# Designs tried in a protein design run: designed miniproteins, single chains. Part 51

Each design is a single chain, and the fold is of that chain. pLDDT is the mean over its residues in the fold that is shown.

## One batch from the design tools (miniprotein)

Design m1759
Fold by ESMFold2-Fast:
Structure m1759 (fold): chain A 57 residues (1-57)
Amino acid sequence: EKEYLEKLKEAIEKLEEALKNNEYLSLKLYLPLNPSPELEELLNKYSELSLKQQEKL
């Protein structure tokens, strides 16, 4: 699980930076079936950033 958290945090940082630079990123994520509460919070943040990226297009 720690590996999923680290990868998701990195993906979020990359999306935030891409949004600042007006760039579009598509990222591949491998996720567990039953995420922890912390992983679920990060997934929600990732989804929000992904939607903001789509809105800029």
Scores: mean pLDDT 69

Design m1760
Fold by ESMFold2-Fast:
Structure m1760 (fold): chain A 92 residues (1-92)
Amino acid sequence: TQKKIDELRKKIEEIKKEMEEIDKRIKELASKPISEEVIKEMMELGVRHVELAVELVILRDELLYLETEAREGPAAARAALAERRRAEAAKL
């Protein structure tokens, strides 16, 4: 369990770093004159950002479950995940 938690934390950090790099690049592109190359790169980065954001949510949910399960058991882990999903759904 701890090894899987550590691996998930590492993956989450890697995704967050990639997303930060994408955000920085999009801001740089947004300050440039409009061109086909700028638009194409922004679109490609936008798609990648969405893909990473979805993966991040999945990994964070898995991490929450495993961390809570390790500390408080599987019933508490299921409750915590359900509450988080309800809170996120309410933001939609």
Scores: mean pLDDT 84

Design m1761
Fold by ESMFold2-Fast:
Structure m1761 (fold): chain A 67 residues (1-67)
Amino acid sequence: EKEEIFEKIKKELKELREMVENAPAEKFDEFVKKSKEFLKFLKEKKISPEELREIAKEVAKEIQEEK
């Protein structure tokens, strides 16, 4: 269950980063909406800053490996 939450966070982080990198102007409103939903999700699941940091580190690694 905790692993499912972490995978969902990783997916959201990847999508947010791709929106900024590939089409920042066209995706700006969608990015803002998704960011707000993501922050709400983190608060509801009581994800700590340390947990989020570790997840972000894993996402960065996966993005570099994924073409």
Scores: mean pLDDT 72

Design m1762
Fold by ESMFold2-Fast:
Parts: C-alpha cells; structure tokens; sequence
Structure m1762 (fold): chain A 96 residues (1-96)
C-alpha cells in the first residue's frame, strides 16, 4: 500500500489491458521517476479482465497529471487519466 502525506497529490490511470499489468506498472513508474523528481510511488489499485487502474503519488501532482494524461492519450490501451484527492486515492486503494 502507498503511504499518503499531506504534501502529496494523486493521479489515477485507467487502461483497457489487464495482461502484463506488472510490466505496465514498471513502465509507468520508470517514466514518472525520470520526469518528476518528487515522484513518490505507483501501485495497481484495480484489475479486471478488461481494465487495469494504476494510482500514482507525487508532490508535483499537477505536472504528474499532465505527463500521464499525455502518455495515456498516446497509448492504444489508454482509457483515462484523472487528478484525484488524497482522500479519494486512499479510499480507492482500500477498496482492494
């Protein structure tokens, strides 16, 4: 589980593919680490046969959101990227 701090912000990403979800997580996390020095971490928070959701945390969540929104738009398996509250992010992680 990701640890939430008051200075962090959250982004959630939705993808059509559930296959290779761990590889997808690794790619997303690596991309975030390279571009966002304040990146905290990422985790899979939902997985069905048709959908994978990944939660990301960063102190610069607005920059993280813009980066991830573009990445999702450029992928064939991308559905959506959402900037969410830390309360919603914690609830989403707990729902697993």
Amino acid sequence: MLEFKPEDGAVVLFFKSASDAETLLEEIEQRAKEAIPSFVGAAIVHRTPDTTAILLLSKDADKLYELMKKLVEEREDGIAAHRISLEDAEALQASL
Scores: mean pLDDT 78

Design m1763
Fold by ESMFold2-Fast:
Structure m1763 (fold): chain A 94 residues (1-94)
Amino acid sequence: SFLEKLEAKLKELGISEEDRKTILDAVRYGIENGYLTPEQRKAIYDIAKPLLVSEDEEKRKLGYTLLLLGAMYPILNEEELDIAVRTLVELTKP
């Protein structure tokens, strides 16, 4: 599935199991509810922070994308969220 592809890409980038679970849980919640909770947004920001200062451009792109998904909290329908996460996966390809 699409979430499986995202998980595989997060593993390739060396994202921890705990952080991968946090990201995937937030993405599932966002698909189902059209928004993220304040607690989920904070958790995503905390994961994004070290990525933004990485020397790896692809990790920085991941960090920016996570901040946009967390900070903007637009009501993304399932299709729009799928597109956003597919874009994230493509941005992090070697």
Scores: mean pLDDT 72

Design m1764
Fold by ESMFold2-Fast:
Structure m1764 (fold): chain A 85 residues (1-85)
Amino acid sequence: MSLEQRLVKLLIEAHERLYQVRDEGIKQGLSKEELIRRLEELAREIGRRYEKEESDPEAREQFREELRRLVELGKQDLELRERLG
């Protein structure tokens, strides 16, 4: 598997896990602040595990940046949901 293919696979898995945690938290009636905390905690855990498995610095930097973007998109979605009711 190429470096690009490996990175894409891991990013898809990270996307799925972050959105799943968000959706489950919403179903549980968690506050926006608690949902954000859980997303940030999960992103930190995913990033930590990836750094242990990936030695390529370029892939590590790209994965970290994409995880950050996913968390920011999740926060923006939660903020929009609160504003719309």
Scores: mean pLDDT 76

Design m1765
Fold by ESMFold2-Fast:
Structure m1765 (fold): chain A 91 residues (1-91)
Amino acid sequence: AAAKEKAAREKIEEAIKALKETADKYSPGLGTALEALAEQIGEWALDPKTAEKALEAARKLTEEANKISKELGEAAEAFLKALEEAVKLLS
């Protein structure tokens, strides 16, 4: 249980870092804002009761990121994939 949660959290944190670094290329404030939002979504994904809400929020984040750039959209898609893998580990 604890080992799976740790693995899930580490995967989410790695994806958040990549998303922030990509967003920082577009605006200094965008990376910070997306990091805060992604951290909240990540916490929702670690709780089975809120996991589906987290996946919906990450999907919406990916849609908005794709409106800005393909690179940012790809980083957001990687974050969504990390959340899906984390949810599967905790199911």
Scores: mean pLDDT 84

Design m1766
Fold by ESMFold2-Fast:
Structure m1766 (fold): chain A 69 residues (1-69)
Amino acid sequence: MSIESLATAVAVAALTRGVDGAKELLKKIFEMLGIEMTDEQIEELARRIYEAAKKGDLNGAVEAIKEAF
């Protein structure tokens, strides 16, 4: 799955279930990829994606995910 597809999925989760929904999806994705992140780091990323999603800024959501790698 592309970073753009992943960013879109997380943004939709944020818009439908809030920051907690985005956080839950991100945690599962990072666990599958073998990337270790603290709960606090995942929450911060979820908040950034939610903020970008509210503005319709897909590029902002993509950049937030790229910075996590």
Scores: mean pLDDT 79

Design m1767
Fold by ESMFold2-Fast:
Structure m1767 (fold): chain A 65 residues (1-65)
Amino acid sequence: MDPAAALEKLKELGFEVSLETVTAVMNRAMETDGVLSEEEALALKKEYGLSDGQLGAILSAARAA
């Protein structure tokens, strides 16, 4: 996965997130074959202050990149 490519997709969709946040979420997803558990998704949302939409958009962009 390319975090920079994922970040570009997110900016195109109007989501303002940092490269560090995108990289962290993608690394966690990669540890679980690209799928986050409900517990992992909730932890990431709390830690990085992400909405359900932002987290979903990051994961979608990561799969496209």
Scores: mean pLDDT 74

Design m1768
Fold by ESMFold2-Fast:
Structure m1768 (fold): chain A 80 residues (1-80)
Amino acid sequence: SMREELIRGLERQIEALEKALKWLKEKGAPEELLKKVEEAIRLAREALRLLEAGEDFTEEVERASRLVEEAGPYLHELHS
């Protein structure tokens, strides 16, 4: 079902972000970057809760995506 696919998608994204946050902390990433990733995780988890409740989660997903895009260039640098 579409709902199950969306739930799985959000769960996978949250897992990926949590792994990224762990790696960033281990590498001593800037606090500004850590805060962006932490906020993205919070918003993605909020989106998952809203989706499970049958509420609109679009704004939370869009905000999380924007933060991930802003953090993306730095994530590539820290993996090197």
Scores: mean pLDDT 79

Design m1769
Fold by ESMFold2-Fast:
Structure m1769 (fold): chain A 80 residues (1-80)
Amino acid sequence: MLTEAEVRLAALQIELAVHKAVLDRIPKEEIPEEIKRLERIKEEAEAIARDPSAPEALREEARELVEEAEELIEELKKRL
């Protein structure tokens, strides 16, 4: 049986992958809203990374997702 944290992390990974795939196509006017979406993904991933009930392997995957989200946010900020 999958835990709620496992399902949430998988959903966040898919969502971030979609944002990453279209990153170069985002119009300048939409960048502030896209940064807010990526910040929400990051915050939710950080919550999983800090969850003591989650397995360490899951927390490590969540930390990797946080790092990837931070990289995408910085790339978008450079385009403002």
Scores: mean pLDDT 86

Design m1770
Fold by ESMFold2-Fast:
Structure m1770 (fold): chain A 96 residues (1-96)
Amino acid sequence: MSSARRVDLPRDLARGILDALLEGGDTVVETPDSTWAYGGTERLSGDPGESKPVDGLRVVRFVPGPDGEWETEFVRLSELSVRGKEKIEERRKLER
């Protein structure tokens, strides 16, 4: 899915939000300088409306926009960076 939403977030706040997203369940978060993946239980805190739209995983990408703004973008699992895929594979191995 390609859905871009502009959000004016300072660096520190963006990082806090990324961490919170990971606590929300099976979520992969990617930024230009960081890729984070967590494959815990399917449901930890009650799945929001965007429950696992991409092959059973929520994939959220934060991209720097103009003037240093951050944008959120839904990314397909296949478009994830190599590091993101590696972390997902490692989590899947643990659950197998």
Scores: mean pLDDT 47

Design m1771
Fold by ESMFold2-Fast:
Structure m1771 (fold): chain A 92 residues (1-92)
Amino acid sequence: SIEEKIEEIKKALKEKNEEKLTKLIKEIIDSKDNKALASLKELLLSKELSNEEKALALKSLLSLKTETAKKLAELVLLSLSDEERKKVEEYL
């Protein structure tokens, strides 16, 4: 289910497991399921994510080299304040 995939992504973020995170994000993007993509977007824009977790998500998105991943990465970056962006960049 979409909810189970989102929970797995949250776990990968907490565990700092970039490989697992990238695989799970790729599966959602490749599914072309608009509901799954919307849930992923909501998670990535969530204020519950730390700056380190946001940096890890950005690394994963940028590694996928797809237009959808690039747009998601741009949305994450645009959601950050200047101070938050500087802190996220320290982990990149």
Scores: mean pLDDT 85

Design m1772
Fold by ESMFold2-Fast:
Order: C-alpha cells, then structure tokens, then sequence
Structure m1772 (fold): chain A 75 residues (1-75)
C-alpha cells in the first residue's frame, strides 16, 4: 500500500480535477455524481487524517474513477 504521505500527495494532485468534475456534473444536472465525488473526497481526507491507509487508498481509487468518468462525458 502507498504511505499516508503518498496518498495525501495524490489527493492534493487530484483536487483540481475533483473541483472541475463537481462543477461539470452540477452544471449538467448530474447531482448524484457530484454528491458521490464530494462524498468520496471527504471520505479520503478523513481516512488520511485517521491514518487508515487501506480505506484512504480504496476511496482514492474510487474517487479517481468517478472524476475520470465525469470528465470524459463532459468533453
């Protein structure tokens, strides 16, 4: 598993795309995808703060997938 520092860096690098995906999903009326991305982002931050590397990695992978899916459809 990645270290907590690596997971935090990955989340920080992903943050601009997370914000873009939430904005695009909201503008398209896809409030469910926007909420899911926000929830996954919050869960990942919480897991990192708690030192739960397994949960942080799992939610980060799901977050990346949801962000990529929204951005792919919005283009």
Amino acid sequence: LPSLDQLQQQLQQLTPKVQEAIKLATQQGDLQSAKKIQDLYDQTQQAIQQGDTSSAQGSLVQLQRQVDQVLSKAK
Scores: mean pLDDT 82

Design m1773
Fold by ESMFold2-Fast:
Structure m1773 (fold): chain A 70 residues (1-70)
Amino acid sequence: LTRDNDELVTTPSGETFSKRDLAEYLVLREGSPLTGAVSPLDEELRAEFKKTHPDEYERLEAQRKAIEAA
């Protein structure tokens, strides 16, 4: 992830995300929306997002925990 953070991808749910939003989705879903499976890249993407957007990461993690508790 070196240049095009605004590159858009479509998830299986039909939602469109930037590469930054993909990292958010990985935090919420604990898996890659593109592969349907966990990979080493998923860990690196989450770590990078947490490093660059720590406040948003905390918000998404809280949301994920709320979903898991439902």
Scores: mean pLDDT 55

Design m1774
Fold by ESMFold2-Fast:
Structure m1774 (fold): chain A 69 residues (1-69)
Amino acid sequence: MEEEEKRLEEMLENIKYAYDNYPATDPLVQKIYKAYKEGNKEEAKKYLEELIGRSRQDVADVRAAVAAA
């Protein structure tokens, strides 16, 4: 349980970092960042889980943007 929450928080931080430096055009990534920035971690985690379930490639694209920074 704790490990899963830690994983989600790390991914949220990566998405936030990517959005701050390289804004993603994906609407779901934008929703995640907005919720995270507003301090609504539960909503951000919900959208993050939806993103992970929808497409691993979408997550990889965000991670690639972070790695390029």
Scores: mean pLDDT 66

Design m1775
Fold by ESMFold2-Fast:
Structure m1775 (fold): chain A 85 residues (1-85)
Amino acid sequence: TQSLTGTVTDTKGNPVAGAKVSATSLETGKTLTAVTDAAGAYTLSGLEPGEYGVQALGRDAKGNLLGAEATAEAGGTVDLTMKPA
């Protein structure tokens, strides 16, 4: 099994706590989810090898909706910068 780890920040470089991070296997279509901690850090474990579509959804301190998307290989690090939707 593999993992994906990383940090989620906003466009000002502040960590985004409580953001939902989803990784969807491009091979199987299975989705795994994690929630960022107070430092914006997340870990997704139990991944099959392969490429994943990664999405983060959250809100800033004012309640504005934020989102980010990336693709990554399992076993890597994915740092996400969330932008206003």
Scores: mean pLDDT 82

Design m1776
Fold by ESMFold2-Fast:
Structure m1776 (fold): chain A 81 residues (1-81)
Amino acid sequence: MLLSDEQLRKLYESNGLSEEEIEKLLEAQRLLRQFDSMSEEEREKALERLEEIRKSEPAGSRIQQTLDIMIRLFRKEWEER
């Protein structure tokens, strides 16, 4: 994704997300961006962290759905290596 953390924050704020929700999504985006520099163990820990953030959100929420997409992309990138 070509958006910076600042641009993503502004986008999320304009869509009515809370500061806590924004920080969770930005953490997920940072993990995805760092994927190429991660060791296998770091990738596993990043995936576990994304799953924890997802589980902390109410079932069926917009944030949970967004995290599901991010986790799917993370797993796809990992499987292709």
Scores: mean pLDDT 73

Design m1777
Fold by ESMFold2-Fast:
Structure m1777 (fold): chain A 83 residues (1-83)
Amino acid sequence: AEAILAQLRARAEGLVEKLRKAGASEELVERVRELFEEALAELERYLDPSASEEEKKEALEKLKRIDEELAKLGREIAEEIAK
């Protein structure tokens, strides 16, 4: 689980670097980093073998909300880069 989280964090940082190179503002890049860190924290909770079914359900609901926010932010970044 920890190894998977480390790989996902590395991929997230790689994406952040690509967004910065594509001309995304530091503000938007920072928002992407914040959402990725929130997603990784919730995924870590979900993957915790001591977590209850209720805790896992809560983590999945939070991950769903983070995914929706990342999709919105991705559209804002695409619009900004296209200007």
Scores: mean pLDDT 79

Design m1778
Fold by ESMFold2-Fast:
Structure m1778 (fold): chain A 89 residues (1-89)
Amino acid sequence: MSPENLAREKIAQAAAHAKAGNSDEATASLAQAAVYLIDSGYSKEEATRIINEATAAAKAAMPDPTSRDDLGLAAEVAIEVLEIRSQAK
């Protein structure tokens, strides 16, 4: 499986966790996607694009504002993880 496809699966898992009210698990899944993309050789720009596209698609399918907000916050944490990891190497 490609790193992008695995990251998109992790983002889908994060969306499922957000829908279930499991904000901590949603954040962990998105952070794992971010780490996996950077460790797999993706640039910060490419990883940010993948996370933002997949998160936006998931949020568009979510009718509940709280679940959308939780997923949005998880995505912000994932982007922060990308910043930190990109600076390390």
Scores: mean pLDDT 82

Design m1779
Fold by ESMFold2-Fast:
Structure m1779 (fold): chain A 72 residues (1-72)
Amino acid sequence: SRLDEIKAKLVALIEEAVQAAREKGIEIPEKDLEEAIARLLAAIDASKLSVEELEEWLEKAKEQMEKEIKEL
């Protein structure tokens, strides 16, 4: 479904940011990553946001991740 595709895209974005941080020598525990992903996916399911609202949120999330990666 489209929701599953959005979830997969979101997980990929988080994994990309974590990988970039690790490549810069920042230690991120696997447990923290797994828990963060699980909570985020559960929050998406609970929120019942539309595909358009999720797309807008993903765009904001990308901006925030870029800012945080630069700060790292």
Scores: mean pLDDT 76

Design m1780
Fold by ESMFold2-Fast:
Structure m1780 (fold): chain A 79 residues (1-79)
Amino acid sequence: ATITFDYEVRMSPEARALYAALTDEERTRVHSAVVKAANEGKPDDDSRELAERIAQAMADAITEATGKPAELEVVPASE
């Protein structure tokens, strides 16, 4: 399935700071979690549901790596 950029995952300022402080190995784990979440979608999932799963996977991976809660929001893309 082709992914359209209808929705954007936004990090809170604190979550962005946590992500920027991650090691390369921790960033690779976040990336792997995002890819896994994108691939585990149901066939009937829309772009919003896909973006929400990606946001949750990224938030969970950052929280696991840092021990601090990461807050992410799914919003319509301005593009």
Scores: mean pLDDT 72

Design m1781
Fold by ESMFold2-Fast:
Structure m1781 (fold): chain A 63 residues (1-63)
Amino acid sequence: SSYLNSLSPRAQELVKRALELRAQGLSLEEIARILLESQGIPPTPVNVAVAVHELGEALEKLE
């Protein structure tokens, strides 16, 4: 909770969306693609790999 509150409002919404999608059983790669597309960022292999890494680290800090 403290980590989530330390993020910008935009980052908090993205992390909350990621947690919701993970609860639905989506993989980190699928979540990363959805979040990139929601931000208007092309889900290229490089962009997905970077997003998966950053998202994985953010979610680890919440557990």
Scores: mean pLDDT 77

Design m1782
Fold by ESMFold2-Fast:
Structure m1782 (fold): chain A 73 residues (1-73)
Amino acid sequence: MLEEEARRLLDELFAARVELQPPTAEELAHANAMKPVILKEVLDAIKEDPEKTREQLELARRELQRQVERARQ
């Protein structure tokens, strides 16, 4: 389901962002608090336009892969 895909992708994006831009403890705590807010917005987008949201999730996954590959270089 798109909801499960969005949740998994958000977790992967969060992990990659921490790796690429290591936050302070305060920034990490704030990001963790904002994670459910971002997830709600993505879930709302899925309800409004599931086909467009699926395309956006696929693009985000490709971008995540590029960023992770760059960080490992």
Scores: mean pLDDT 72

Design m1783
Fold by ESMFold2-Fast:
Structure m1783 (fold): chain A 95 residues (1-95)
Amino acid sequence: SPLDRLRELLERIKEAKTKEELLEQLREASALVDELLARTPKGSEAYRLLLQAEQELGLTEMYLWVEEDVEKAREYAVERMERVIELVERALALA
């Protein structure tokens, strides 16, 4: 399921040692959210939640561009990814 894949990506983020590893997992998460958006009716509440998840991922990638401390970057990515999972879970419950 998309949720199981996102949870796997979260665990990989927690173990990431480089910014490149963090970005790889975030880009995979973004691709999953984009796939869900493509399958979801525009204007639905589920679509709105998925757009919010996409925004969270975009903001996280921008933060990683500026943050030079890998530990801080990873902590931020974990928090944002947990929020993304919450938003996607809520969206899937509505569909």
Scores: mean pLDDT 89

Design m1784
Fold by ESMFold2-Fast:
Structure m1784 (fold): chain A 96 residues (1-96)
Amino acid sequence: MKSLHEQVIALAKRLAEQAGIPQEDIDELVEILKSEEGKSLVEMAKATLDRLIEKNLPREVIEAAASAFHLLAVLLQRWDERLEIEKLYREAMAKL
């Protein structure tokens, strides 16, 4: 994986597949993630979670996306961004 953006897409796709999410919902998640190129990890997380909620995608898709951003923040040792992503996840889940 080459860029931060590409790493998020690959990880989100893998986590969604492991969670048994339908391919149609995984494809929508991937398209949303692709549109967030050039943003910081936190900005990508916020925009992605907001769009998943707006498109009324299942809770499991939102969880897979949030988990991908959180895990990538941990792997890259971006601890401040990890905490902000956890906050964004809680805000997203409160809207469901």
Scores: mean pLDDT 82

Design m1785
Fold by ESMFold2-Fast:
Structure m1785 (fold): chain A 77 residues (1-77)
Amino acid sequence: NFLKELAYHAAFHIEVNKLPVEKVAESLKENIESAKETSTVEELREFNKQYFESITDEKKKEEVEKIAKEILEILKK
């Protein structure tokens, strides 16, 4: 669950700032332990819920979901 919420949190950041997905995902993978120290799964889940509900463009929601799935697969390796 933590990795899933972390992937969604990163996906919102990538979509907003138009960052390169693979580069951000690799950096995040190297820093998973640090991320666990700075955020709880509950904090990430609440942030993700609020942010996702704030998106009015259906295409943006689909893009965020796609990016989140790509990041999650990289983090699971």
Scores: mean pLDDT 78

Design m1786
Fold by ESMFold2-Fast:
Structure m1786 (fold): chain A 70 residues (1-70)
Amino acid sequence: MIPMTKEEMREKNLEIIDRLRKKGMTLAEIEKETGDGIAVGVVELVFGVLRTIGNLTEEEILEEAEKIFS
């Protein structure tokens, strides 16, 4: 059970996306650095859904995920 508000969850997910965009880290590397497997898992699920929509680049996936979490 995660005692976290919707806003706190958004802030964590946006930080993960910012790390991916600016530092070129993988989700696995971010999970290892932060220890936050739940927040990383949420971002991974969103990326999986966005990849299913098709024809998005990895950068476009980051932009769309940022919009979803904003």
Scores: mean pLDDT 73

Design m1787
Fold by ESMFold2-Fast:
Structure m1787 (fold): chain A 73 residues (1-73)
Amino acid sequence: MVLSSQQAVEQLEKAAEEVRKNPGLTKEVVVVGSYSVAAAKEKAKELEAEGLEVEIRPLGPGDTARVTVRKRK
């Protein structure tokens, strides 16, 4: 019984770590569910404060979003 919001934050942190190690890399994470999307938006603010660029793009019907993480120029 794992909370979807925890999985979303974990996936974004992993993507951010990969981008920090490889600044030319762009990582994408798909988050599903209202709580996961909300958690992803909060995590995105933290990552942007660290100097990463984060884009959250809604996907189709329902509470699903694609989150793109890359190094800010």
Scores: mean pLDDT 75

Design m1788
Fold by ESMFold2-Fast:
Structure m1788 (fold): chain A 72 residues (1-72)
Amino acid sequence: DEYEERARNMTPEEEIEAEIALAFLQMKLSVLGLDIDILELSPEEVYKLALELGFTEEQAELAAIAVAREKL
């Protein structure tokens, strides 16, 4: 799994950026009234959801990596 491999090899700076991206995704879901537990989703599902909500590809990828890291 590419997301799990990237999560395992993150720099401290990338870890912070990934955590921020995940936190913003969680906040946006809450503000929109969407009852979605993103930690129950696969990294690929998180990536697609973030893009649907208007996140950039880079932000969506960081959120997906953060979810993969939570499952390690």
Scores: mean pLDDT 81

Design m1789
Fold by ESMFold2-Fast:
Structure m1789 (fold): chain A 65 residues (1-65)
Amino acid sequence: SKQAELDRGVAAIPTLLEMARKNPELIPDIVAVLRQWLALAEELGDTDSVAKFRAAIAELEAIAA
């Protein structure tokens, strides 16, 4: 289901952030993946997941700056 896919995406956030900190060259690709999860969260109206993906993207963009 789309909800199970979204839940998996949320669960992946800590791992993706850790990967990005170790390999900053991956940040654009990780942000692209997180934006796909954000779009799914917005489609499903899951405001909690939307906030989590937005926060993760903002953290990665701050690391890239």
Scores: mean pLDDT 86

Design m1790
Fold by ESMFold2-Fast:
Structure m1790 (fold): chain A 93 residues (1-93)
Amino acid sequence: SEKKKKVEELEKRIEELLAELERLAAQPPSAEVLDRVLELVGEIHELQKEIGEIEGEEAAKAMGEKYAARYKAVMDRVEATHGELAREREAAA
């Protein structure tokens, strides 16, 4: 039951991070918003990896598939609103 509780907590955290990404994707383009988006994307990836370490790669894959449509919709919006700023920052680096 400990492993199940931990996975449920990780899944809840992924849902909270996706909701935060959705809020940020609605904001005007800014470097601070873009930095926070990249931070949250990294955190979601780490949480998915932790689920894989607890329940195995199939569980991590199932979690990814469960949130795939929502994640894609958010990232499509990020690209539409922040993609130009992201490319400008890459060119400046």
Scores: mean pLDDT 79

Design m1791
Fold by ESMFold2-Fast:
Structure m1791 (fold): chain A 58 residues (1-58)
Amino acid sequence: GIMDEIRTLARRGDSEGAAITAEVAVKMGYITEQEAIDLLREAGNDEAAELARKKISS
């Protein structure tokens, strides 16, 4: 599902791809902003988490 795709992108270092996918998931109501940020940080990609926060807040 979408959460597994976000994890895969984040874990392989695709910070931009992970952040964009997380933004889409949040804006479509699939997950919350906090869930997206926690997911990206749990995957070990703090850069993607910060990018996602900026994109979601725009």
Scores: mean pLDDT 86

Design m1792
Fold by ESMFold2-Fast:
Structure m1792 (fold): chain A 96 residues (1-96)
Amino acid sequence: SKVKELAEKLREVADKIIETLPPGSLAARIARALKDLFDRAIENGMTEEEFKELVETAADAFAFIERRYPLPQELRDEFRKILKEAGVELREPVPA
C-alpha cells in the first residue's frame, strides 16, 4: 500500500525529529502524537483522503515546531521528499 509505505517513512522522520526536541516539550508531545497516527495508518490502514489530511496536518505541525526548534537540514530534506511523494508542500516556519 502506498499509504503504508509513506506512513513508515513519516514515522521514521517523526522519530528522528522527536530525538532533536527537548524532552517533555509541547513540540515533542505534538511530534509523538503524529508518530502514533502514522503507526495507526501502518497497523490499521487509512483511506488515501484521510492520509493526505494527516500528512497536511503533519506539515503544518512541523512548521509550528520549527518556529522555536529548527530542524536539521537533513531531516527537513527527508521530510520534504516524503511530502512530495504524498502530493503535499513543505510549510515555511512562521514566528512563534
Scores: mean pLDDT 81

Design m1793
Fold by ESMFold2-Fast:
Structure m1793 (fold): chain A 90 residues (1-90)
Amino acid sequence: MDLNEFLEIGKKVYEKLKKELEKSTLSAEEWYEKNLPKSVPKEVVEEAEKLFKEGASLLEIFEALKDKASIEEIAYIVSLLYLYKEALES
């Protein structure tokens, strides 16, 4: 099962994106929209956003999207959602 690989990739992607956000002059919303992966269909991104807003676990989001996007793309979207939420709560 690719969950352990997803979590390891997710950690690396999250750390990279966090450093990019810290250097950005954009609002959290503008940064999030700009950094959404262009390789992923809008419908898949919207499904991830819905699951995240509903309080779905990382496992639930991964299981829902694993056949629709790569592990790296899912990790990227989830990392963007977490960073966006953290920026709004700061």
Scores: mean pLDDT 78

